Designed miniproteins, single chains, continued (2). Designs and how they scored, part 60

Each design is a single chain, and the fold is of that chain. pLDDT is the mean over its residues in the fold that is shown.

## One batch from the design tools (miniprotein)

Design m6196
Fold by ESMFold2-Fast:
Structure m6196 (fold): chain A 80 residues (1-80)
Amino acid sequence: SEEEALKRIEELAKRAVEAINDPSLTPDEILALRAEFVEEVDKIVKEYKLSDETIKRVAELLGEVNKAALEALTKRLDDS
């Protein structure tokens, strides 16, 4: 169901942000975690017919994970 799909994506986003915030991760590991999250979300979105409101919420969750990844990468790459 759509509700089940959204719940899965919300849990994936929460786990992705928690994982990305690990200070021991390399830039490559941060990028790999982001890519894995995006791939899993894409699979779920393709399997379920989502409403516009649910798609909007998924976009917000993607934005949260992207922001976490960018912040983590910036913190490591500022060492120029």
Scores: mean pLDDT 83

Design m6197
Fold by ESMFold2-Fast:
Structure m6197 (fold): chain A 68 residues (1-68)
Amino acid sequence: SDLEEKIAEILKSDGLSEEEARRLAREIIELAKQGKAEAYLTRLVIEGKISAKSAEEIAKLLKEAGLI
């Protein structure tokens, strides 16, 4: 989906591989459908897996898509 691709591009900008970025993008979208995306993005930042800037950009995309 366009949303998955956009999230994957943000994740790749943080140094994730193509496969890791696509996998994580799908996981984020699935968790967003469950109302868990904000908590999950916060955890990824704390664990150093993504930047705070990327988490903010992803959250914006999820809001625009009506998922949070």
Scores: mean pLDDT 88

Design m6198
Fold by ESMFold2-Fast:
Structure m6198 (fold): chain A 90 residues (1-90)
Amino acid sequence: MLQEEIDELADKAIELARQLHPEFAEGLRVLKETSTPAQLGLVARAFLGEVDPSFTSADEALAGITDEESLEALRKFVEKLEAQLQARRA
């Protein structure tokens, strides 16, 4: 299920954030527990700089996000965090 994959990627992002930015990781954990997949996808897209500022409301932004888009955004966010961690270890 896409929901299970989204949850798995969110957990991975939280774990990577604990290694890179522990102060931020707790906020991500709370967001995962209190947010829908669409909200998590929107947050991931914001970190990637991919949010369209022409949205007039949060509801419109959330309504436009599919589970597939949320999954892809979280995947890219995880990849970005993994790259940052590798750069610090190099």
Scores: mean pLDDT 68

Design m6199
Fold by ESMFold2-Fast:
Structure m6199 (fold): chain A 60 residues (1-60)
Amino acid sequence: SKKEEILKKIRELILEEAGLTVEYMLALLEGDEEKAEELLKRIKEIDKEIKKLKEEYEKL
């Protein structure tokens, strides 16, 4: 169903965000400010996409 397809996409994005969050925290510990900033920008992009998909799911 369309709901199942959206849930699958949300799950994949949440897993990607979790992995990037770990990398972001490690970059902060290492003092790699440039890498941390790039990772944070990607995390924010994924968060916006998850929010959009959740709104689509709620409308179904």
Scores: mean pLDDT 88

Design m6200
Fold by ESMFold2-Fast:
Structure m6200 (fold): chain A 53 residues (1-53)
Amino acid sequence: MEIDEEEINESLITMAKTVGLMIEDIDELKELLKKSKSPIVKKGLQMALKEKE
């Protein structure tokens, strides 16, 4: 279960990060992060914000 969860989480985080990096408007990215209920998606979006710094 943990191993499968890690693989899925890594994939989802990578996808969320990629989407975040594709968002040109930082405010739009922040709004998406604020509206997101999934901690995994939030993690990916936060990583995208850090990469943009």
Scores: mean pLDDT 74

Design m6201
Fold by ESMFold2-Fast:
Structure m6201 (fold): chain A 88 residues (1-88)
Amino acid sequence: SLSDEEIEKAIEEGLEELRKALEEAGFSEEVIERVVELARKAAEALKAGKLEEAYAYLKEAVELILEAMGKSEEEKKKVFEEMDEVVS
């Protein structure tokens, strides 16, 4: 099992990697900051054992990315259906 310090380090490293990936993909700083904040909230909810809350934050982050990419409602729905399948 990971210690609290190891979990916190993994969260920070993951958020830094996410930020870099979004920057390389050309997202605006406003989108990047909001996505990283939602991902942090998801990670904190996971650490607290709140799986449904964590998943809700993750879905919000993904929706924001898809919206910034100009994806259609049908394309967003397909991504969310695939996410639901993974967590079932």
Scores: mean pLDDT 81

Design m6202
Fold by ESMFold2-Fast:
Structure m6202 (fold): chain A 60 residues (1-60)
Amino acid sequence: SPLEKFKEYLDKYLKEGILTEEQRDALLRMAEHLYREHPESAEEYFEQLKKFLDNLKKKK
């Protein structure tokens, strides 16, 4: 599912030290809520968040 793929993406950034455990958990809770309430919008939002996180990786 898009949520499962996004979770894998967050775990990757946690492992790389770009996200803290607190940040990862907050983003995951938000993603789970959004996917439950608005599944069609959630996938687009996850793609936007991935782009944001990729920019953080470039600045590390």
Scores: mean pLDDT 78

Design m6203
Fold by ESMFold2-Fast:
Structure m6203 (fold): chain A 55 residues (1-55)
Amino acid sequence: MAEAERLRELAERSADPEIAAGLREEAERIEANKDDPLKVTGAVLRAIGLLLDEE
């Protein structure tokens, strides 16, 4: 939903293609599992981890 779209937008704006790919992958997990709040939360937390590891 909104979180998946935000992650795709962040991926497009990322200068690091590896981080961008990871963000797109987590956005796809959110969209695929939007009916499961725990899986959506897990995908969001993984995306935050990717952003925090970006130097």
Scores: mean pLDDT 74

Design m6204
Fold by ESMFold2-Fast:
Structure m6204 (fold): chain A 98 residues (1-98)
Amino acid sequence: MESARQAIEGALENVEKAIEALKAGDKKTASRYTLLALFQTLVAISEAVDTDPEVAELLREAHRHVVEAGNAIDNGDYETALKHLERAKELLREALEK
């Protein structure tokens, strides 16, 4: 779980930075951190899948929300993007509590 935890913490940090950038109106920075969070969430799923199915499920849901946030940013729907990033943040925090 150490490798998964590190990837989850990295994903959480990038989600929080994406949220901050969206609130500041910095669309390019928000997109960049959303993509980094997407990558780190995939790494976390890969690390968790064989060790904790419950954590892997939380990470898959977080990944779906990060994907939807990226799509929303690309479409200029920053309100929807923020909503998905906040949900991903909650799910990543739940995964760290396991």
Scores: mean pLDDT 86

Design m6205
Fold by ESMFold2-Fast:
Structure m6205 (fold): chain A 99 residues (1-99)
Amino acid sequence: MSPREQALAEMRSLLGQIFQLHEEAKKAVAEGDMEKAKEVLEKIKEKIERFLEILKKYNITDPKWLEVAKLLEEAIEAIEKGDYEKALEILDELRALLS
């Protein structure tokens, strides 16, 4: 497997992990467990930061991956502002883009 193919595989794996954590965050918010929601969203942020690091390192400029990166950057901004509802909405948009 080429280094670029391995990078793309890791990026796809990170998206899968983000989507699993997204479902956990939605459940926490629905249950009113905002402390749990915050912890899960911080984990999502770490996975997003790793995704963006890989994209930058391998100079991935494919339009679809750049659209994914833009939504992920917007999700980080929402998480940092404590706007958890907005962060979850952005991740729903990302899921729709990849469907």
Scores: mean pLDDT 87

Design m6206
Fold by ESMFold2-Fast:
Structure m6206 (fold): chain A 89 residues (1-89)
Amino acid sequence: SLEEKIKRYTERIKEDPNDWRAWLLLGLYLFQQGKYDEAIEAFTKALELAGPDDPFVRLAVAVVIAVLESEGRLDVAARLRAAVDAVEA
């Protein structure tokens, strides 16, 4: 089921790379699978595409950062925070 969702959104993004909702969902499923490097890349694309005026993706990513910090995954949390900061710059 999780692998099916990742495949579906990966295929959607290949056809419509500007769909920030698809990038956000892909990032969330990759995060659930523990594929953190790929999840960070997907979240970064979602942030870039949604733009600075849309708080939705930023808030969703902030929740993911809080979960990572609560689980002691500080390196992954720091990398995701750096990605948010880079998009805001």
Scores: mean pLDDT 83

Design m6207
Fold by ESMFold2-Fast:
Structure m6207 (fold): chain A 72 residues (1-72)
Amino acid sequence: MNDELQALGAESIREALKKLNVTMERDANGLPQSKDLDQVEHQRLVREIFRERLAARGLTAAEAPIGPLSPP
């Protein structure tokens, strides 16, 4: 169960980044940046995608732990 939910969470994060068309850009020093990522929008999309994927399996958001989806 935990492994399956973690996999769904990770896939939801990847799908949210893909939908936002976020590419890791490099700053003037060549370091990767995520400054173009709207953290609020990203978190909302992750939750929406996770909810949709849970619903596809016959589950609801109320039946799943939400904590693991919080970004650091």
Scores: mean pLDDT 58

Design m6208
Fold by ESMFold2-Fast:
Structure m6208 (fold): chain A 72 residues (1-72)
Amino acid sequence: MSVEEVAEKALEEARKAAEFAKKLEDEELKKKVKEALKKAAELMGEVLRSLGASEEYVEKVKEELLEIAEEA
């Protein structure tokens, strides 16, 4: 699996989780999902670095993941 494939899957899964969070009526659960997505963004940055991604690419993917988390 390439760096790009890992990043694409992470972004797709994050978007699905954010859409799920938007449909939650429980504000506490929604906040927990947002926090989980933010932690996942940090971890994904580490994973991409371990796979040899450039710092510019890691930063871009991490920023997109954090934006998705904030949209939830």
Scores: mean pLDDT 82

Design m6209
Fold by ESMFold2-Fast:
Structure m6209 (fold): chain A 66 residues (1-66)
Amino acid sequence: ALEEIIELLQEAGIPEEEARRLAEGVVAAAKTGDEVVLRNAERELQELGLPPELARRIIELAKEAA
């Protein structure tokens, strides 16, 4: 769950501390149950340079962790 998201973010080139903050933020977004908030989180991951498929997988993991 959270640790898996951190590992995927680090594989994408994001440093450990930033990856942990982003993972926590995405899980928090998933906990809101707000699809708009979650879509915005996915878009921000893509803007950071993550491939669309990876951003989507991170969102799915965040929903499981929520």
Scores: mean pLDDT 82

Design m6210
Fold by ESMFold2-Fast:
Structure m6210 (fold): chain A 72 residues (1-72)
Amino acid sequence: SKSEAARYFAVGSILDVAGDYEGAAETYEKAAELVKDDPEFRRELYRNAAIAYEKAGDTEKAEQWRKKAEEV
């Protein structure tokens, strides 16, 4: 649900602050899977996943998620 997605978003933010960028990205990805009817929130989650993957050094996944955000 959207409420569950918000919980994952919060966890992803905590992981990002802690420097676990890969964990943050994966958590934002899981949050996006729970968003069915809020394209703006889904776009935000995709963008946060892309930024987190970029910080983790995973340029390929960062580009993939950035493109997903543009398609929403």
Scores: mean pLDDT 84

Design m6211
Fold by ESMFold2-Fast:
Structure m6211 (fold): chain A 55 residues (1-55)
Amino acid sequence: SVEAEIEALVDRGIAEGKSGDEILDEVLAHAEEAGLSNERMLELAAQVARRLAEA
């Protein structure tokens, strides 16, 4: 699923020491490639930003 792929991208980025901005850019690029709506992409960006703040 797209959600599982995004979760894997976030986990990978954190493990590699990528910045939150780099991780968000990769997540948004993947979501766009998967054909998600702008509304869903904004929601995902907010969710990822919250997750990164908790990490």
Scores: mean pLDDT 78

Design m6212
Fold by ESMFold2-Fast:
Formats: C-alpha cells, sequence, structure tokens
Structure m6212 (fold): chain A 68 residues (1-68)
C-alpha cells in the first residue's frame, strides 16, 4: 500500500542517518505521488542530493526488498 511504501522510506532514511525533520521532508515530497515506483524514485533522488550516490543505492535496495 501507499502507507507501507512511505513507512519503508522513513525506516531506510533513519538507517542512513537522516534526522526526523529531514525524513518528514522526504516523505512529504514522496507522498505527493500515488504510484509506489514514483514515490521510491523521488525518495532516492532526494537522498542522492543530500548524502550522495552510495546512500541512494542503499535506499533503493531497501525499497526493493520491502516491495518483494
Amino acid sequence: SKEEVLEAIREAARELGFSEEEIEEIVREAEKYDEPLQMGLVAVDLVRKRKGDEAAEKLLEKLREALE
């Protein structure tokens, strides 16, 4: 569900060292979309801009596991 995807984004971002304020900013941008794939891509792009490519790849792996 959309809520499960948003929660997966929150958990992954916490593990990557984002603050709760930063996590809610990422989630707020992702929740503007209704499709899980679009929500995930938005979160990955925001993480890449804030912490770089390695962090973005880790987020992507976690989201793939949550959706499988």
Scores: mean pLDDT 82

Design m6213
Fold by ESMFold2-Fast:
Structure m6213 (fold): chain A 79 residues (1-79)
Amino acid sequence: SAAVALGVALVKAGASTADANRAAAAEVLRARGLDAEADTLLTDPAASADALAAAAKAVPGILDEIQAALEELTRAAGL
């Protein structure tokens, strides 16, 4: 997926696991048209929980999709 590919590329470029995970999660949100929530996740950590809650209400299963992408990122990046 684009989210996993982005996360792996960031890890290879020396980004932290936390930064790679946030970028991958934001990409999953963008793929579902949740651009505002994706931007919040990347720019305002204090509002991230509210953004993820809003995403879950808008797109059922999105949190499971994010979790699956992060698990695949961890596996693909050798973390």
Scores: mean pLDDT 83

Design m6214
Fold by ESMFold2-Fast:
Structure m6214 (fold): chain A 67 residues (1-67)
Amino acid sequence: KEEEANKLIEKAKDYYYKATEVRSEGDRLAAASTPEEGEKIRAQADAEVKKLTDKANEYLKKASEIL
């Protein structure tokens, strides 16, 4: 049971890590673009980060339910 919870926590960590990468890459690309393109890139990165963070939170909730 603890083993299952640990696997879910590791999945959540993976999604948080991906969210961090998406945000960093988005910020870098936006900085290298025109202001108008930069706003679009940041908006897309924010949406992707939210999706990944929501997935991470789902896995954390599942882990807490089985602990």
Scores: mean pLDDT 82

Design m6215
Fold by ESMFold2-Fast:
Structure m6215 (fold): chain A 76 residues (1-76)
Amino acid sequence: SDREEAERLHREGVRAFRAGDLETALRHFKRSYELAKDVDPLLAAESLALMGNVYLEQGDDEKAAEYIQKARELGR
């Protein structure tokens, strides 16, 4: 299901993020969000928040703020 695939991609994104592979982490979190957004809003919000963390690690404060705000809005 889309939810199970989103959960798998989210876990892979977290592994990539912990390994310092920010580009791979971002791709996995983005795909997880796209699959989760209509079926698991909490997972989708978590993926958006972690995308914000990836952007923060890359030094993109503007994108980090945007994605953290999107996560907050969706997680309500």
Scores: mean pLDDT 88

Design m6216
Fold by ESMFold2-Fast:
Structure m6216 (fold): chain A 60 residues (1-60)
Amino acid sequence: DEIDDLLVEAREEIEKNKKDKEKALKIVKETAERLRELGVSEEAVKNFYEEAMKWIEEEV
């Protein structure tokens, strides 16, 4: 499942790059845009974005 694979990869990349805020934020934005392109609902994209921002913020 391409969407599930994308979400797993995004989570791993964000966690890997938590200490690099700019890179982590770029991954979040790029993943959100890819999800929209794959036809994921705006609500699901927003939920992903909010969750990913929490992952990044937890480090600081």
Scores: mean pLDDT 76

Design m6217
Fold by ESMFold2-Fast:
Structure m6217 (fold): chain A 74 residues (1-74)
Amino acid sequence: GYAEAAAGARAAAEDPGGGPAAQRGGKSMEVLANQGHGGGAATAAWGAYRAAKSPAAKEAALRMLEGAQRAGPG
């Protein structure tokens, strides 16, 4: 759900070098996206945006949200 997406985005933001926290967060968001292809991806991206604590993280989440919206529900 939203919490998993938010945690993933936060982990990535806290570990910009792509360490284990970022990898774990990325996988978590991937699982969420797979559960709700289309709509789920948009929800995950929005959760990531809300969890973002830095401008770079917010921008990354925004790009994900934009991509999800373009992809649509299939």
Scores: mean pLDDT 58

Design m6218
Fold by ESMFold2-Fast:
Structure m6218 (fold): chain A 76 residues (1-76)
Amino acid sequence: MSYSQIMQAVGYGSQAVQAASNGDQTTANNYVNQARSIDSQIGDLTGQGVTAIMNGDQQRYSQISQQMRDRVVQGM
């Protein structure tokens, strides 16, 4: 997978997290699905991050954010 495709998936992930932070679960899930269509690992991590945000679990979200950074670095 190209770095550009990984960054596109991460971009959708950022939009999903933003929507979840605003309490918009429907929009968040739509972006999770778009990320997953490009990279299943980024999509799955984004979905877990959305769930953590919706549950107010900042500790879990921090763990997911680290895994996302590791995935991006591996794609470089």
Scores: mean pLDDT 81

Design m6219
Fold by ESMFold2-Fast:
Structure m6219 (fold): chain A 84 residues (1-84)
Amino acid sequence: SMEEKIRELFREAAEHVEGVDPESAAVLRQLAEEPIKSPTEVVAAVMTLVGWAVELELRGHRDAAEKVIETAKEILKLYDESLK
């Protein structure tokens, strides 16, 4: 299902940041457990990932930031496709 795929993407994002920022990884895993019921919730989740990516890049973790951005883009694409 779309919700399962989105949750898996949040778990993948957590794996990308775990070695760099385990606290951020824990937050991303928590987001993977939240229900995604509406476009507003999907947008909020994507914005959270973008915020984490900006913070990671500011801390010098550019590779982790890039992977988090890629995950956010994939979530948004998957959700958009689910509406068609």
Scores: mean pLDDT 75

Design m6220
Fold by ESMFold2-Fast:
Structure m6220 (fold): chain A 66 residues (1-66)
Amino acid sequence: MTFRVTNTGSLEDLEALEAELKADPNFQVERVGENTLLVTNIGDVRKGIGLILRLIGDPDFEVTLL
């Protein structure tokens, strides 16, 4: 499962998210723009779904499923 995350708030929040996901072996993360991450769930699908639900609930992030 691959999805795009765009930060509409603080860049520091995006950098914190990028660091979190890079430390998690269930995700592959690529920064594709100043405020945008490309995230691929390569491990546990439950972790991918949980992340998407968390980010959709956050007004500082927009999630686009690819």
Scores: mean pLDDT 84

Design m6221
Fold by ESMFold2-Fast:
Structure m6221 (fold): chain A 58 residues (1-58)
Amino acid sequence: MEEKKKKAEELRKKFYETAQKLSDAVDQTGASGGQYRDEADALAKKTAELLKEYEKVK
């Protein structure tokens, strides 16, 4: 019971942190003329994977 709650909370925290990094990377990509686009794409994929894991636990 507690383990499920703790895992959901940890996934939520990781999702939030990755979403923040994605937002920053998108802003950086716009400012830099696309140099960080690959990093933004990787973060978008990571965010989607974390959301999928969170929905499995929720």
Scores: mean pLDDT 73

Design m6222
Fold by ESMFold2-Fast:
Structure m6222 (fold): chain A 73 residues (1-73)
Amino acid sequence: GSLAVQARQEAAERLAAGADPKKLAAEYRKKVKEMGKFDTLAAVDADGRTQQQLDELEAKLYAAIVGAMQDGT
């Protein structure tokens, strides 16, 4: 699989193991900024979601982006 798929899977496994979604999302978002210097990432759709669900989605999304950036370089 691609590094993006692997990174997303690792994030999902960490969440299943009890990782704090807010901290995990912040960790991956920081990596995206450090690696790609891309501060133009679209916000996750917040409509009808709780903050915990948003943090989980952001963690998975930014993990996939980190993996994709590693594939692209």
Scores: mean pLDDT 68

Design m6223
Fold by ESMFold2-Fast:
Structure m6223 (fold): chain A 75 residues (1-75)
Amino acid sequence: SSDEIRERTRRRLAAIPPDDHDGRLGVVLEAVQRLVDQGRLEEAIRLLEEAIKRETDPLSRAILETVLRQLREQL
Protein backbone atom coordinates (compact mmCIF):
# COMPACT_ATOMS: atom_id res chain seq x y z
CA SER A 1 0.00 0.00 0.00
CA SER A 2 1.12 3.56 -0.72
CA ASP A 3 1.97 5.64 2.32
CA GLU A 4 -0.85 8.11 3.06
CA ILE A 5 1.49 11.11 3.47
CA ARG A 6 3.32 10.36 0.18
CA GLU A 7 0.08 9.75 -1.75
CA ARG A 8 -1.54 12.94 -0.40
CA THR A 9 1.60 14.92 -1.21
CA ARG A 10 1.64 13.61 -4.80
CA ARG A 11 -2.03 14.58 -5.27
CA ARG A 12 -1.50 18.06 -3.80
CA LEU A 13 1.55 18.65 -6.02
CA ALA A 14 -0.44 17.52 -9.11
CA ALA A 15 -3.01 20.25 -8.33
CA ILE A 16 -0.37 23.03 -8.07
CA PRO A 17 0.82 24.77 -11.27
CA PRO A 18 4.35 23.61 -12.34
CA ASP A 19 5.69 27.20 -12.06
CA ASP A 20 4.33 27.77 -8.50
CA HIS A 21 7.66 26.91 -6.91
CA ASP A 22 6.73 28.50 -3.54
CA GLY A 23 3.48 26.51 -3.32
CA ARG A 24 5.23 23.26 -4.29
CA LEU A 25 8.06 23.89 -1.81
CA GLY A 26 5.53 24.48 0.99
CA VAL A 27 3.71 21.20 0.29
CA VAL A 28 6.97 19.21 0.21
CA LEU A 29 8.36 20.77 3.40
CA GLU A 30 5.06 20.20 5.25
CA ALA A 31 5.09 16.51 4.28
CA VAL A 32 8.79 16.17 5.25
CA GLN A 33 8.11 17.78 8.65
CA ARG A 34 5.24 15.34 9.31
CA LEU A 35 7.44 12.34 8.46
CA VAL A 36 10.29 13.63 10.65
CA ASP A 37 7.87 14.23 13.56
CA GLN A 38 6.82 10.58 13.23
CA GLY A 39 10.46 9.37 13.25
CA ARG A 40 10.24 8.33 9.59
CA LEU A 41 13.58 9.83 8.51
CA GLU A 42 14.31 7.46 5.59
CA GLU A 43 10.88 8.18 4.06
CA ALA A 44 11.38 11.94 4.51
CA ILE A 45 14.75 11.64 2.72
CA ARG A 46 13.17 9.71 -0.19
CA LEU A 47 10.42 12.33 -0.55
CA LEU A 48 13.02 15.14 -0.58
CA GLU A 49 15.16 13.32 -3.18
CA GLU A 50 12.14 12.95 -5.50
CA ALA A 51 11.21 16.63 -5.02
CA ILE A 52 14.78 17.78 -5.81
CA LYS A 53 14.84 15.73 -9.05
CA ARG A 54 11.74 17.61 -10.29
CA GLU A 55 12.61 21.11 -9.01
CA THR A 56 13.86 23.61 -11.60
CA ASP A 57 13.91 26.74 -9.39
CA PRO A 58 17.48 27.27 -8.01
CA LEU A 59 16.35 28.79 -4.69
CA SER A 60 13.76 26.08 -3.97
CA ARG A 61 16.30 23.41 -4.93
CA ALA A 62 18.89 24.92 -2.55
CA ILE A 63 16.37 24.91 0.32
CA LEU A 64 15.39 21.27 -0.36
CA GLU A 65 19.06 20.20 -0.63
CA THR A 66 19.85 21.94 2.69
CA VAL A 67 17.01 20.10 4.45
CA LEU A 68 18.11 16.80 2.83
CA ARG A 69 21.69 17.27 4.11
CA GLN A 70 20.41 18.00 7.64
CA LEU A 71 18.20 14.87 7.66
CA ARG A 72 21.03 12.65 6.34
CA GLU A 73 23.24 13.88 9.20
CA GLN A 74 20.56 12.61 11.67
CA LEU A 75 20.77 9.00 10.36
Scores: mean pLDDT 81

Design m6224
Fold by ESMFold2-Fast:
Structure m6224 (fold): chain A 63 residues (1-63)
Amino acid sequence: LEEEIRRLKERLEEIEKEIEELKEKLEKAKKEGASREEILEIEEEIGILEIERAVLRRILEKL
């Protein structure tokens, strides 16, 4: 149980770092005048990771 909780916390930390990196990439893309298609792709990736983060937080809360 403790080991599983630690693994979930590590994954959550990884996801949070990935979201932060993608948000920086999104801001850079917007500043550089990237296409709407490129911006949408980055936003979709962020959205997927935010859903994963929410699910992991829910699991940890239930523990």
Scores: mean pLDDT 84

Design m6225
Fold by ESMFold2-Fast:
Structure m6225 (fold): chain A 64 residues (1-64)
Amino acid sequence: SAKEEELLKKAEELEKEGERLIKEGRELLKTGTGEEILRGIGLVLRGVGLITEGELLRRKVEEE
C-alpha cells in the first residue's frame, strides 16, 4: 500500500542519514582534536539513534 511505501522510504532516509552521521563522526574521531572529538561522539550517537528509528519503522511495516 502507499502508506507502507512511504514508511519504508522514511526508514531508508533515516538509515542513510544515520550512516552518513556515523561516517562523519568516525572521521572526526580519527583526525579531530579536543572539541572535534566530542562533536564526533555526538554525531555517532545521533546516527545510531536514526538507524534504530529506521529499523523500528521497517519492522512495523514487515510485521503489520
Scores: mean pLDDT 84

Design m6226
Fold by ESMFold2-Fast:
Structure m6226 (fold): chain A 68 residues (1-68)
Amino acid sequence: ASVKDILEEVVNVIKEALKLGGSEEEILKNLKEQAKERLSGEALEKFMKAIEKSKNAKELIKLLEEEI
């Protein structure tokens, strides 16, 4: 899959988790842990850069969508 495809799937996972009423802090923590295990190369670098710059899930989605 392309880096854009991977980041689009990550955005969809975040949106679905928010719909289920999950805590934004827990969602971001779990995503950071899962990304280190499941992503590699450019996709991991772009994701980690976005999560470090974001203060909440909405900002993370915006930063990731800019890379798609």
Scores: mean pLDDT 78

Design m6227
Fold by ESMFold2-Fast:
Structure m6227 (fold): chain A 63 residues (1-63)
Amino acid sequence: MDPRKELLREIGEKLNEIGEGIDLYLKGKKLIKEGEKEGDEKKIEEGKKLIKEGQEKGGLTEV
């Protein structure tokens, strides 16, 4: 057993969650920009939902 391997697995799991949250956050921001460009309120609302989900998954909260 390698204690560094165990630590890397824990870090990898947390990084995967953070990475997924960042991905959702970035997709949400892009969707909002596209919605603003197209005048599509529904895309803007969907983008806001993705940002919220990304923040929750990444452990990021808006104060």
Scores: mean pLDDT 76

Design m6228
Fold by ESMFold2-Fast:
Structure m6228 (fold): chain A 95 residues (1-95)
Amino acid sequence: SPVLEKLKELLKKIEEAVKEKKLEEAKRLIEELYDLVFKNIDKLSLEELEELTKRLSELAGELIKLAEKEKRFDLVIEVGTREAMMAMMLSVRKL
């Protein structure tokens, strides 16, 4: 799936941005990932959505720790909101 390939590429870019402590770029990439998942949710299998949600949660957790250290509570809220929205989408797909 071209969508799944782009999502995997975005996850890799998020991981790189987190590793390099590029907080603003990592946040932007997480928002882009969320938007792409939301627009294509009907094209993703439950297994694919579960794996994407799990990987995003791990990366979001690392970014939140970095943002807290830098007192960037705006980023903590924005990143945490996208993580919660991904979990909500997964819950709806399980209905």
Scores: mean pLDDT 87

Design m6229
Fold by ESMFold2-Fast:
Structure m6229 (fold): chain A 67 residues (1-67)
Amino acid sequence: DLDAVIADPSLTPAERKALRFVRDHADRDFTPREVGVATGVSASTVNRAARKAGFKDYEELKAAARA
């Protein structure tokens, strides 16, 4: 589940912050850029966090957070 993925100690603080934001705001239709602005990281860091978490892309991460 997404909570177990976020608990992975191999994530950087920036990647973990982006993943937590997506999880905590799953009801919102945020883009990677908007997540980046909200968390203080780049959109590319958000996309890397999604892939490192085992998702194909940000859209898959977002779908998993909403499930």
Scores: mean pLDDT 79

Design m6230
Fold by ESMFold2-Fast:
Structure m6230 (fold): chain A 81 residues (1-81)
Amino acid sequence: SMIEEIAKAIAEKAKELGFDSRASPETVVELTVEVLKKAGIELTDDEKARMREVSRAEVEAGNTLATSISRAALEVLALKE
């Protein structure tokens, strides 16, 4: 999907720019907001709160930065349905 492709590109660029390779919930939230913004999607405060919850769970599960970003973005998009 377009969201998954953008998420992978952002994760790769973050790594190349020397972003801490250790995924944190805060980093996943920040990069997920950037992915959605590039896709033309703006988030409400409630959607951002849900994204923080998903980001924390994905990082605690040991998922990669790219996977965590993609899952957080897709979960927020499901809330818009």
Scores: mean pLDDT 71

Design m6231
Fold by ESMFold2-Fast:
Structure m6231 (fold): chain A 65 residues (1-65)
Amino acid sequence: SAEAELEKRLTEEALEGVKLVDKETAREAMERAKQLGEYLKKDPEGAGAGDALIAAAEKALELLE
């Protein structure tokens, strides 16, 4: 589905992006991405994109532990 493809792409981008900055900056960026995902979920049209962004950010945060 389009939602699954978006989650995969966002996850790949997040995992590569966190390698480009220091660990503290990467964590702060991923936590902000989760907040943006929660904000997107307030609109029904944004719920799929919000879920995908939260899932991608959480996988990147796991890599940073």
Scores: mean pLDDT 82

Design m6232
Fold by ESMFold2-Fast:
Structure m6232 (fold): chain A 69 residues (1-69)
Amino acid sequence: NLAKLAAQKALEEIKNGGDPVEASRGALAVARSEGNTEAANFARQALKYAESGDLEKAIEYLEKAIQAA
């Protein structure tokens, strides 16, 4: 549940013009702390895409993290 809320918050932050790297990193940290490996893997992919500037893919993988949580 916390992993889902963190991924939702990260997605909202990106859509509102926030830093996609920081947002994705936050979602990943929460998924890891909750032991949700599937959500953590999707959030990790979102972080990689955010670091490369691919906002569409970062958003897509955060949406997958929400579904996995």
Scores: mean pLDDT 85

Design m6233
Fold by ESMFold2-Fast:
Structure m6233 (fold): chain A 57 residues (1-57)
Amino acid sequence: SGVDTLREKLGLPPEALSDAELAALARLTKESVEALRIAYQEGELPEHLRAKLAPYL
């Protein structure tokens, strides 16, 4: 769970991130967009995910 909630909160198209990538982010952030933004700014996300998420954060 949490994958669809993060997709909705960020306005992600289905092709932007895989379900596995979103599930990993949901586990790290407890489905919180604010926690995801903090992880992004602190450099805690893998480089490829940072690049994919940049337009949505």
Scores: mean pLDDT 71

